# Ledger of designs, part 24: designed miniproteins, single chains, continued (4)

Each design is a single chain, and the fold is of that chain. pLDDT is the mean over its residues in the fold that is shown.

## One batch from the design tools (miniprotein)

Design m12808
Fold by ESMFold2-Fast:
Structure m12808 (fold): chain A 64 residues (1-64)
Amino acid sequence: MSPKEQIIQESLEKFRSIENPTNEQIAQIVKEARDRLEAEGFSQDQIDEATVELLRQMRALRDE
């Protein structure tokens, strides 16, 4: 798994582990994912793309 994919999957797993996550908890998970992607040397465009994908997947899980 690529570092980008690993960060997204770990962030989704953290999201799934929280019962009824608050908007603040969601924002914190997204912030931590973005910080990790930046630390791995991803560009701003790649970080934004990964953030959009992470948020999309989190929304899909919440709508279940």
Scores: mean pLDDT 82

Design m12809
Fold by ESMFold2-Fast:
Order: structure tokens, then C-alpha cells, then sequence
Structure m12809 (fold): chain A 79 residues (1-79)
């Protein structure tokens, strides 16, 4: 289910951003969601898009604007 994969990706991205801001208590939940997302992804392309969304959220949470913009451009190019 593409909608389920997108929902898990969004949740993982949100948790990854909070982890990047220092909330390490969310690490087990983020790890569980990452495993579930990996199991649901049916292609390398789906995994790559999910990874880019997570990396974008981490870069934004760290204030790395140029890195975040680059990851966003890669996601847009994959559409």
C-alpha cells in the first residue's frame, strides 16, 4: 500500500527530526518504524524516496538549509 508507505515515511521523518534535536528517547520507535518501512518497500526506488524524506527532515532539524534543499530537489526529480 503506497499510502501506508507514505504515512510511515512521514512518521519516521518526524521522529528522526526530533532525534536530531536531541530527543534520544524516540530511538526505539524510530528503529521499529524504519524496519516496518523497509519491509513494506517493494523497490529500491521506494526505499530511496523514503530515505531522502527522512534525511531532509534531519537536515532541516539541524539547520542545514543547503543540504535540505538538495534532498528536496532529489525527491522532486524522482516524481
Amino acid sequence: NEARLAALTARLAALAAQLARGDLSLEPEAEALARELEALARSEEELARAALAVFTAIAEARGQRETAARFRAEVEAAL
Scores: mean pLDDT 76

Design m12810
Fold by ESMFold2-Fast:
Structure m12810 (fold): chain A 79 residues (1-79)
Amino acid sequence: DEGLREAARVLAERLGLSEEEALEILRDFQKAFGSAFFRNLDSPRFREMLRDYIEKKSGKPVSEETVEEIARILRRHLA
């Protein structure tokens, strides 16, 4: 949960979204992806799916660097 909030803050800042809007995008993706969400954080396929989902929901382009930062934040909070 805290990792998702930190990731949402970064996403909101980079795309010009509200933190709540960014958090809902990330939470909805996590729910849709299911229990394998955290297991696949280092997968290139996961990062592509995450980028596509954010772009679809926000209507804004997302850089590879932003997606990698989101994945790093989420992975950091798995300890």
Scores: mean pLDDT 79

Design m12811
Fold by ESMFold2-Fast:
Structure m12811 (fold): chain A 90 residues (1-90)
Amino acid sequence: VEEIIEKIKELLEKKGLRVRPGASVVLDTRDADPEVLEAIVKFLKENGVEVHLTDRPLPGAIKVPKDASDEDLEAFIDQLRRAGVLEPVE
């Protein structure tokens, strides 16, 4: 879990992104790996994001990655940026 959180932090720094204060997100958990889900929820909540979980397709829900690969986490980060959960640092 902690290793996944550190990987997310590294990817955000690499991309020049930060969590937007007061953001909210709905996460689609249907195909989620439990450790990836736990890491993502913990990271977002620790950064002040209001997190809602769903096991159904909802408009605007962001799908949790199936694993902690660089490709899957980068795709997830891009979705968070488009949803306005992440913003440029500079």
Scores: mean pLDDT 77

Design m12812
Fold by ESMFold2-Fast:
Structure m12812 (fold): chain A 87 residues (1-87)
Amino acid sequence: SAIEQRRAAADAVFAELDLDGDGVITLEELLAWFREKHPDMPEEELRRYAEATMSTLDENGDGVITRAEFLAAVAERQQIDPAALED
């Protein structure tokens, strides 16, 4: 289904961001991902994007993005129920 495809896509993106496989995304992992997607962007711009993204998705303020926080943000942007991505 479209929801299953979106969950698979979100899980794939999370796996790309979670470089050490610990189940959380750090600011440095987010920066590495942005560098890969935008190799021509200055480091200062990439860091601003990474910091803005971290501030938006880090709901509990612990300095990392959990899988649940990431999936919730994907669901919000795609107008789908976050629970549907967790099946």
Scores: mean pLDDT 69

Design m12813
Fold by ESMFold2-Fast:
Structure m12813 (fold): chain A 91 residues (1-91)
Amino acid sequence: MAGEQAAEEALREVAERLGVSVEEVINFDIETLLEIARELHEEEPGEGLLRAAAAMSYVVAERYKKDKEAAEALNEAFLAEFRPLADAEAA
């Protein structure tokens, strides 16, 4: 429950900063969503990465309800982008 609220808050903050609605962010192209995640990560080390992960998790969950294949593609693209960072932390 608390994790879902954190994800919704992160997504809302991103939408507000871009001047768009949360619904619009959920429907963004994969490329645009990855750019948003990179900017969040770059601005706030650690905190930005957590916010990006929370926001993307919420977008994937919402898309999964309508288009499972699109949600899986988005999730894979996000993991591919951020996987090297997780591997570096683990190693």
Scores: mean pLDDT 71

Design m12814
Fold by ESMFold2-Fast:
Structure m12814 (fold): chain A 61 residues (1-61)
Amino acid sequence: MKKKVVVLVSKDTSKETIEKAKEILERDGYEPIIVEVEEPTEEKAKKLAEELNADDYIVIK
């Protein structure tokens, strides 16, 4: 029943920002899948969402 969302982050994304995003998504009924990459782009997030069968994606820079 929870929709999956890929949350694409970089090493420069603060831990606090990641935790806050997880809290918001979980509160709204989503299951966050946090993925760290060197250069987060919408194209990479979309591809990962397709590979992981996620319902949506977001990018945090």
Scores: mean pLDDT 81

Design m12815
Fold by ESMFold2-Fast:
Structure m12815 (fold): chain A 99 residues (1-99)
Amino acid sequence: MSLVAKITQLIAETESEFIKYVVEKLGVDEKEAKRLAVKLRDAIEKTLSLLDDEEALEFVQELKKELQERLSKAKSAEEAKAIFEEILKEIEAKYKALS
């Protein structure tokens, strides 16, 4: 598999696994989960535009792991949303530091 194809697949998997987890395990509304997933994808794609392919792969792999670990600690939809907003702020801060 090409590196670009692997990155694209990991982003899609991260998005789908996020939606499934927060809807099925944390009771987040499906429409809200999809809106949050769009924000996550946009933040990822903006950051990736500033990274080479190897850095992009590492970034997505680390983000997927962090998202899974932090969301596993959430006990409610409200906690999940708070964790998600903190992760988005961290991605935005990384993007600004790279810009």
Scores: mean pLDDT 84

Design m12816
Fold by ESMFold2-Fast:
Structure m12816 (fold): chain A 58 residues (1-58)
Amino acid sequence: GPVPEVPAVPSAVLDDAIERLKAGKSDEEIIRELQEKYGLPEALARAVVENAKAFLEE
């Protein structure tokens, strides 16, 4: 499906999600870690992970 638009989040949040995906972490682990580290709601953390995945998809 289409990658959801993320509201203004620091670029460090997206970079952190990309690095965790490269490290082989699951989507759910990354969502949890972003919620804990940055205080994001689950929906926003999922949107960041989907953006990071789209960035890494070829």
Scores: mean pLDDT 75

Design m12817
Fold by ESMFold2-Fast:
Structure m12817 (fold): chain A 89 residues (1-89)
Amino acid sequence: MEYKVRVIIEAETKEKAEELGEHFKAILLGTAGAKEVEVKVYEDGKLEIIAKFGDDKEAVEKIVKMAEALYKSEKSVLSVEVEVEEVEK
């Protein structure tokens, strides 16, 4: 089984969303061990991050906690949503 995690962040500006996207992508690929990360930044400051993991539920749980921490620590982050999908091979 593989996991796909989608993180949706609404930031105050597009520039802030771009900064957050680059930082989060680096953490996901490095520290969290994601196999693939895609980042999309929208003109309204919406940031969409899609990360793919192997059969590592603990890595997925770590990402959920990181998203919660980001929302609490960054006043420029208006909302955070995390979706987890289990992907069959």
Scores: mean pLDDT 78

Design m12818
Fold by ESMFold2-Fast:
Structure m12818 (fold): chain A 87 residues (1-87)
Amino acid sequence: SWMDQATDEHLEKTRESLLGLAKKFVPELSDEEIETAVNSLSREELGELVEQIAALGQEYRFSDQELGLEKVRELVGSKVKEVLEKL
């Protein structure tokens, strides 16, 4: 797992990339709410989400890429909202 080998620097860069995606995919939330949710993700939760996004990318690589993108948007949006509700 990339989580087992990820440095704090890799974790920070991954979190920044996810923040950018979440801001594009969840327009109904403010940037401040999205930043709060993404920064509240544990190392484990961040790793699981990244692995799920990568798996969707691989699954839809040679098929419906538009559907793959929609599934990633739904996954990211659901996780951001779930984290905010737990805070």
Scores: mean pLDDT 77

Design m12819
Fold by ESMFold2-Fast:
Structure m12819 (fold): chain A 82 residues (1-82)
Amino acid sequence: GAEEAVEEIKAALESAGASSVSVSISGDSVSITVTKNGKEYSITISAASGAAEATQLFQSLGLTPDTASLITTGLLKALESS
């Protein structure tokens, strides 16, 4: 479910060195805010857009392409059922 997708994103980003991760789900969209190395990054994902940008952001934050894709896919699946 959505809670599992949120926890996977938090755990993966924290393992990659993020100091804080915040995820908020609202209707058909998710807002993710991540702090790493004193810089804050924010992205909004919806069923219609943002998946490619989220995958790129996660990779820039230290996730592998496979992990970034898997987490983004899980998040989109959670949005589909919201």
Scores: mean pLDDT 76

Design m12820
Fold by ESMFold2-Fast:
Structure m12820 (fold): chain A 67 residues (1-67)
Amino acid sequence: TKVTVKDATEFIQHFLAGGTQAPERLAALGDVADIDKDGTITASDLRFLIGLMRMGGLDVPEVDLPA
């Protein structure tokens, strides 16, 4: 399954809301969801992503998720 910036946004929101994710998808999406590259998925990553979207979008390459 391919991952886009929309998928990353939804994952960050779901993860911060206390949702659960499959380990393989968590690992793959974790790299994409760590937008500020500080090694942790936090509210800061979500805020950073929202800021980038407001400034004209985010150029995030598509990545394939493990099945």
Scores: mean pLDDT 56

Design m12821
Fold by ESMFold2-Fast:
Structure m12821 (fold): chain A 84 residues (1-84)
Amino acid sequence: AEEHIRKAEEYLRKAEELRETDPDKARLYLAEAMRHALIAAYELKNEEALRLIREAVKAWSQGKEEEALRLLREAIELLREEVE
């Protein structure tokens, strides 16, 4: 779980940094952050994080990139708190 949380945090940070300068690369990093967060949530059996990640994926599929980033950030923070 820890490695996937760390990777989710790293990819989310990169996605946020590149949103305005390289939106295509930012979207790829967002997808990687979602993937790693989802794996960590399954490993920890964290139902709240899974719900937030599903909502983030739905927001992203609807073009609501800012909402997807916010929801994913919340999920990653919740997962980080559980492993501390």
Scores: mean pLDDT 84

Design m12822
Fold by ESMFold2-Fast:
Structure m12822 (fold): chain A 55 residues (1-55)
Amino acid sequence: SLAERIAAVRDELVALARAYLDHVKATGKIDPELLARMRAAADELNALLDESDAQ
C-alpha cells in the first residue's frame, strides 16, 4: 500500500541519518555518498507524501 511505502522510505531515511551522524562523530567529516543517499530518500518521501495528499 502507499502507507507501507511511506513507512519504508521514512525508516530508510532515519537509518541513513543515523549512519550520517555516526560517520561525522567518528571521522569529523561528511560522507558525500551518504549525504546523496539521504537527499534521494527525502525526495522519494516527498513524492510519496504528495501522492498521498492527492488521494
Scores: mean pLDDT 85

Design m12823
Fold by ESMFold2-Fast:
Structure m12823 (fold): chain A 70 residues (1-70)
Amino acid sequence: AQAQLAAEAEAGLAALPELEELARTSKDIAKQIGAILGLIGTAIDLELAGRHAEAEEVRERARELLREIL
């Protein structure tokens, strides 16, 4: 499970720029919410992998994006 959590955290980090752009630029609210949920999932994977500081940074970005669309 540890190796899988680390791999999921790294994949989530690599996808952050695309998810952040999707949240900001999509005209579909469901896609915007889906992108923000993707950021939250990445933050959870980082937290579980022991990368607490990076998890908090991703959570803060998700909060800011949610404020912009709601």
Scores: mean pLDDT 79

Design m12824
Fold by ESMFold2-Fast:
Parts: sequence; C-alpha cells; structure tokens
Structure m12824 (fold): chain A 79 residues (1-79)
Amino acid sequence: SLVEEGIKIFEEALKRFKALLEAKAPLDEIEAVWEEFVKKMKEIMSQLSEEERQELLQKMRELYQKIAPELEKIYEELE
C-alpha cells in the first residue's frame, strides 16, 4: 500500500540521517537527503486519502519518538 511505501521512505531517510550525523557529514549532504525525502513524501501524501494520511503521520511520529532521544543528544553536542 502507499502507506507502507511512505513508512519505508521515512525509515530509510531516518537511517540515512543517522548515518550522516554519526559520520559528521557536511551540512550540504544532510540537506540533500532532507530535500530528497521531502520530495518523495509530498508525492506519496498527495496520493493518500485523509484517513491514510492520518495513519502514516501517526506511524511516522511513533518511529520518530523512538529515535528522538538519540537525535536530541547529537543536537546538544553540535551546540
């Protein structure tokens, strides 16, 4: 389903972001991954019904919450 495709896109993006942050990649490379992710996500979201959009967003929030503590620590170290 498109919802499952959206979840896979989000999971792949999170893995790529984490890898780039751990490798201390240039901001330009991180930005490029973000732009690619946003483009793909907009394409999926435009094809989803309202109910499917809500389902995808909820699952994305759950995935983000699982990694949020790790990202917060990385962010604090950058400051």
Scores: mean pLDDT 77

Design m12825
Fold by ESMFold2-Fast:
Structure m12825 (fold): chain A 99 residues (1-99)
Amino acid sequence: MVDKILEKLAEVLGISVSTVKELIRLAEDPELADKAKAALKTDLDRVVFTGFAQIIRAAELKADEETLERLRKGIETALKRGLLTEEQAELLLELIEEV
């Protein structure tokens, strides 16, 4: 499951799966999170990456339905605020359903 999400994120960002794994590793370290964000070129890429990282974390931790519902609401809010495209929001919501 997580590997499929990583492959989709790599495709969306136009980078390798190995690079995605490194960015997620950096984002999990509070001291290195800013370095991970700096590697992403656009605000949309940063928001998309953050959404994917949260979904991957939820999948790894076997998050409950309440946590998944909070992620869905976060994505819907980001879409309403213009921080995500409709296509990016749909992709993130579909990934939550697969968790």
Scores: mean pLDDT 69

Design m12826
Fold by ESMFold2-Fast:
Structure m12826 (fold): chain A 81 residues (1-81)
Amino acid sequence: SLAVIEFEAEAPKERAEEVAKAVKEAALATPGTVAVNTGVSGDKVTTRVVAEASKAEEAAKAIEEAAREAGATNIKVKITE
């Protein structure tokens, strides 16, 4: 079965694109990831990941870590099966 991971974070406008890239790369590097879509709107970064349900928590953790390292704050993650 599949799960959807919805990610939101804030970053300074000048770093939002770097955060988005880092999150997308982390998601794609996680085994079981099927699809990734990332958006930037001002200081807000959003990402939707479709992954195998058994791998969803691993993907979410990788995304959160990558975002934090890239300078994101106010990180929110939701996993839905």
Scores: mean pLDDT 86

Design m12827
Fold by ESMFold2-Fast:
Structure m12827 (fold): chain A 76 residues (1-76)
Amino acid sequence: MEIDELEKRLAELRARLQAAGVVPEITELMKKGKSLIEALEEVAKRHPPDVARTLREYAKVLEELNKLITEKIKKN
């Protein structure tokens, strides 16, 4: 998946998380010193399977985007 496609997917998933009302919980955990990935997993444990799946998909896409950016920096 290309960087632009991953960014678009992150925006779509973020909109779903906002609609689910979980963004304030993620933000609060990050203010307490948790990373975004740690906050996403912690919130996923507290919510129904559909919301948990969206949170984990967001974390997965974010990690893949970070990996591709790192690889592109090394190659270019």
Scores: mean pLDDT 79

Design m12828
Fold by ESMFold2-Fast:
Structure m12828 (fold): chain A 93 residues (1-93)
Amino acid sequence: MEEEKKKEELYEEILEKLRPVFEAVAAGDEAAAVAAIDALREWLLSHKKDIPKDLRNQIAEGLEQYAEQLAARGFHATAAALRALAELLRSME
């Protein structure tokens, strides 16, 4: 209920921080996409205690699926960065 709403709000905040990645991919700019992923990684490391394990796993799963789609489209560097971010999310305490 209240905790579910907090989790949803946090999920939306993380998706907003992923928006520059989606925009860079749409523009075909892999360097900008990787930079946006790096910025999100730094933010996640600063807030790791605030993100529940189940939410981290859900986001990691989504990032892994998106990475597979991007790799199929030739965005190999972006896909690798997304997989690394997913692994970080799964390994956070």
Scores: mean pLDDT 80

Design m12829
Fold by ESMFold2-Fast:
Structure m12829 (fold): chain A 74 residues (1-74)
Amino acid sequence: MMPKLPPLSPEEAALLAALARAELAEMRRNQVSDEELQKFIENLEALREQTADNPALVAELERIIAEVRELLAA
């Protein structure tokens, strides 16, 4: 089992969500490989599990994961 991160402040949670969104935007711009998109999903799933005590961040990470999965399906 992966260790839980300590509870994030609302500002830290917003920053993590913004960084994940920025990474997805870069991946879209650079037309990265399906392998890189798959690794990004794995990293986001791990982060979601570590931040399970922050429902707003979990919801945003789930939205980002869904968008990455759409890119893989295209």
Scores: mean pLDDT 78

Design m12830
Fold by ESMFold2-Fast:
Structure m12830 (fold): chain A 79 residues (1-79)
Amino acid sequence: SSLEQQYREDQQNVQTSLTNVQRAEEQGDKEKSYEEYEKLVQNIENLIKTAQQLGADQSSLTDLEQMKKKAKEQREKIK
């Protein structure tokens, strides 16, 4: 289904953003790290929405919300 395709794309986008954040942090690029964390937060929000539409269990949704919270906290540390 289109929703299952969207879920796979959203998962891939989160994984790509995690890799980009790690790379930016390893390079010491604070501006790039901030931008990549903003993208990570947005991609996690998209994944949460798609997971909810697919009927994901509450524990899975809680894990994603916790991941989003940690990403926001890391973003705030940069500024």
Scores: mean pLDDT 88

Design m12831
Fold by ESMFold2-Fast:
Structure m12831 (fold): chain A 74 residues (1-74)
Amino acid sequence: SIEEKYREIIEGAEKFIEKLREEGADEEMIKQLEELVKKIREAIENKDYVTASKYLAELLKLLSEAMEELQKKK
């Protein structure tokens, strides 16, 4: 189901966020990522998959930015 797919995505995102924290990503970026995950979870619980998709796109963009910032810290 679409709900199961979103749960898999959220679990993967949470694990990836934890890895970013371990690798020294900025705490403010981590908080923003966690807030987006929370918003996606709330949208899914409301069966608002349009809003969930919007926040997922924002999450993926911010994850990409967090990875770039870690690379630039060299």
Scores: mean pLDDT 82

Design m12832
Fold by ESMFold2-Fast:
Structure m12832 (fold): chain A 72 residues (1-72)
Amino acid sequence: SAAQALAEGDAHVAEADRLLEADPDSIKSLGEAYRHYSEAARNYEAAGDLEKAQEARERAEEVLAKALALSE
């Protein structure tokens, strides 16, 4: 259901935020947060919440860019 997909998206965002709060400069935490934000975007899209889906994708791109910068 759309309600279930929204709840799953929210749970993935919460986990990504928790990982970044605990260890914001770890490549491992950034990589895990990227996966969670990406999964949140898919769940929000399935729920029809395109604004939340776009926001989650932008957050995923931000953590990916940070991880790449730390790897160089």
Scores: mean pLDDT 89

Design m12833
Fold by ESMFold2-Fast:
Parts: structure tokens; C-alpha cells; sequence
Structure m12833 (fold): chain A 66 residues (1-66)
């Protein structure tokens, strides 16, 4: 994405809590410990794509264009 874009790739556990993240335009540590639902509420215009992973985990891609 462009320099003003916010994007992230993160893994949520079976309860929907983010346990690992990589991010651009936002600190990855600000995502750790939050839920997918909290991020959807905080960034309603963001695109979320969810992919099932092993152990009930979810791989999520997140993008908020500038």
C-alpha cells in the first residue's frame, strides 16, 4: 500500500484475541491482545479478510487505505 495506508497481517486465537501481528502504519503491539471485533468497531471502513487456521486460530488480513 501507499505511505498513508494502514495494513496488518495477524493471527487470532480461538477466542478471537490477537496473539501475533505484523503491521504497517500502526504499531503491531497496539493490535496484540485486542479482539477482531474490537478492531472492526474501531476501524469500520477497514477491509478484513479472515482465513481458518489450525487449532481454531484465524489468520486475518487488515487494510485501511489513506
Amino acid sequence: GGPGDISALFVADAAGVIVSARAHGIPAESLIGRTIAELRAAYPDAEFREFPALGGRTLVTFRLPA
Scores: mean pLDDT 79

Design m12834
Fold by ESMFold2-Fast:
Structure m12834 (fold): chain A 75 residues (1-75)
Amino acid sequence: PTLKIYIVGNVLYVEISGLTDEQIEKLEKFIRTLKPKRIIIFRDGNTLYIVVEGLTPEQIKKLIEFLLSLGPKLV
């Protein structure tokens, strides 16, 4: 899998390609535990797009660590 993380304005965008369905479910459950102010998850083919608002710096760090645990190459 590949991982892109970028910021547009004050919103964190995560683009992940090549995750399994089980990895997607684990990621969605993990993000829900962080209780963001707003979350949008969109799947297009084998690419998952996540838009997240309202995370603290520590929560952002935890999310990045979780994403890296899924074994993606950072792009």
Scores: mean pLDDT 78

Design m12835
Fold by ESMFold2-Fast:
Structure m12835 (fold): chain A 61 residues (1-61)
Amino acid sequence: SVAEELRAQIAKALEAKDIAGLERVSDLVEQARREGLLSTAQANSLLSLVAAAKKLIEIEA
């Protein structure tokens, strides 16, 4: 599913400590929601994961 693909991209960006990659995934989540490929709940869940991943990178810096 689109949600599973985006979740995998968030995990890879976190592993790479790639904040720009996380920002790109955030944009893809918002686009997928606008296109009707994600529900509002799915998009909010994925955006929360992006925010958490960014905080983890900041803590390790």
Scores: mean pLDDT 85

Design m12836
Fold by ESMFold2-Fast:
Structure m12836 (fold): chain A 72 residues (1-72)
Amino acid sequence: MQEEAKELFTKAGVAAALGRDDLTAEYLAKLRELAGEEIAELAQKALDAIRNGDVATARELVKEIEAKIAEL
């Protein structure tokens, strides 16, 4: 579960960087099913922060995501 959640978050991030909003949405939906709403919502916020150039907020959100995935 933890490794799968990390992989889905990474895939969502890569898809977002490539402008593949369709794949980003699909990977985030799978992350929500696997790890729950809270982790998926934090992942979406982290990707939005990265796209907006808010690197500090993105770093804090990634730390929260990693901590919550570690609790799975």
Scores: mean pLDDT 82

Design m12837
Fold by ESMFold2-Fast:
Structure m12837 (fold): chain A 94 residues (1-94)
Amino acid sequence: MPVIKVDFSGLSREEILTYLQIGVQEALNLLQEGEPLEVVVSVVEKVLELAKKYLPDAEEIIKLLEEMKEAIRNGDVEKAKELAKKIIDEAARY
C-alpha cells in the first residue's frame, strides 16, 4: 500500500496549526463517539509531538495538549473534551 508521508518541515506555521487543529478535532470526535481511550491518546500524542517539533514557542497549546493527554489517561473524558475545545480556540489565535 502506498503510504503518503507528509513532510511537515516544508509547511508554513499556519499550515502546521491547521494540521494540529484537525488532529485535536479528530481526538474530540473520537471522545464524543466513545472510542477506546488508547486510540484517542495515540492521536493526542502525535499532535503533541507535532507541536513540540514545529511550534515549540506555542507554550499554551503544548501545555493544554499535555493536560488533555493526562485527562484521557485518567479516564476524565469530560475534562479531555473541554481541553480539546480550548486547544482549538487557542490555535485559532495564532
Scores: mean pLDDT 79

Design m12838
Fold by ESMFold2-Fast:
Structure m12838 (fold): chain A 90 residues (1-90)
Amino acid sequence: SEEELEKKIKELLELADKIVEAYKNSEKDKEKAEKEIEKLIEEMVEIFKTMSEEERQKALIELYKYAQTLPDDEANYLLYAVNKAEEKVD
């Protein structure tokens, strides 16, 4: 349903925000940040696996819109993480 898709997109955006925050904190503790980011990417993969290709494309549009609101470094890292999650779905 459209409502279920909106809920999944919201969860993906919350994970995206957490990935960005972990990335920003990586200078303080790189190893801890890398482990946290890897876990967040795996959580994103699990959500993507519950979605059709069409639903994933809609979610990616919203993730790309969110990335456009971020500084370039944070945006580029988020897109890198999202692409890694997509690669793991297939």
Scores: mean pLDDT 87

Design m12839
Fold by ESMFold2-Fast:
Structure m12839 (fold): chain A 57 residues (1-57)
Amino acid sequence: MDREMLFEQTELSMELIKAAVDKLIYKKKNDEEGVKEYQEKIDELSKKIQELDEQAK
């Protein structure tokens, strides 16, 4: 149980970090559309992590 949840949380957290890094790269390029795309991806991944935390209760 816990190992499956931890693995999925870790995978989502790594994807979140990658998306956050990409957002920073686009922000430095002044690419507002790229920043917006990665912000939406970050929000989606954050919601999935929250759903997993809720399932653990």
Scores: mean pLDDT 79

Design m12840
Fold by ESMFold2-Fast:
Structure m12840 (fold): chain A 64 residues (1-64)
Amino acid sequence: SPVTQQLVAIAQSVLNRPVAPDDNFFDLGGDDVSAQGFVSRVETAFNRHVPLQRLYDNPTIRSF
């Protein structure tokens, strides 16, 4: 999915490491600061408000 590919690219930029679609953001070393950064970049990229809780409830890139 083009959306999943873009989310993976944003996650890789935020976490400064390789990310696969089924990887858990927090298992890759994500924390509250990087989670906020990821969601903020997603909101900008898709021009949409996204609650931070969405990443905690759906922590893999594919499920987000």
Scores: mean pLDDT 85

Design m12841
Fold by ESMFold2-Fast:
Structure m12841 (fold): chain A 96 residues (1-96)
Amino acid sequence: SKEEIKKRGQELIEKLEKHIDRLTKLYNEAVKKGLPEEVIKEIEDDIAYAKWALERFKEVLETGSPQEQEDAVKAAEGLLKRTEELIKRYEEILKS
C-alpha cells in the first residue's frame, strides 16, 4: 500500500543517512592514516554516489507515482546492502 511504501521509505532514508555518516567517518580515518590517494578517492566517490542516490530516492518518494515509489524502495534497499558491504570493506582496509 502507499502508506506501507512511505513508512518503508522513511526507514530506508534514516538507515542510508547513518551508512553515509559511517562512510564519512571511515573517509576521515583513511585520510588521517595516510592511506593511498586512490583508496581515499574510492571512498569519496562511494560517498558522493550514495548521497546522489539518496537525494533521487527522496525526490521519487515525494513526486513519483505509486509504482515509481515501489521501484525506488527496491533500489534503495539495494543501495543499503551495497553501502553495508562498502563499510565492511573499508573497515577491513583500515585494520591492515
Scores: mean pLDDT 89

Design m12842
Fold by ESMFold2-Fast:
Structure m12842 (fold): chain A 97 residues (1-97)
Amino acid sequence: PNPLVERVLTREMERMIDELVRRYNLTPEQEEILREFAERLRDIVLDGLSQGKSVDEIIDDVDDVAREFQKKHPELSLAISGIRDGFKATVRLILGK
């Protein structure tokens, strides 16, 4: 994996989680769910890059996992959408240029 991409994704993940926990006054259990989700997205991006997937293919995989988590945790739907959109924007900025 590209260590620079991994570092950027990890920092953006931590920033998004911290912001959303404050914005929505999330419980520690809800923060753990968002962390699991964000780590899953990071792994998908890193694995997709290692497999030679396109940016669009990686974004589709991100959207699929976001829908799965929203189905399991509908009360966190807005926070999950925030992390999803943040990852998609970060992937496009790093890899789409």
Scores: mean pLDDT 84

Design m12843
Fold by ESMFold2-Fast:
Structure m12843 (fold): chain A 87 residues (1-87)
Amino acid sequence: AAAARAAAQAWGDRMLKHAEEVVERTIKLMKENPEKAKEYAEKGITLLDGLANAARKRFAAHPDVAAQTVAGFEELKKKLEEEYKKL
């Protein structure tokens, strides 16, 4: 149903916004504490992988919405990995 799909998209949008804020904070912490940068990056990646798996499970009935949401988390993971490599 369109309503169920819209609810799934709204959840995905909220989680992506939250994840983006967490990633930006993690990048800031990595720059301020380079000696802990690997630990911060690993924790951020673990969180993003967990959110991607949760989205796949939660939206199994709407695989295209799940794929779009997962792609968003994968982009944030790539951004976090690229910032870590610049340290």
Scores: mean pLDDT 82

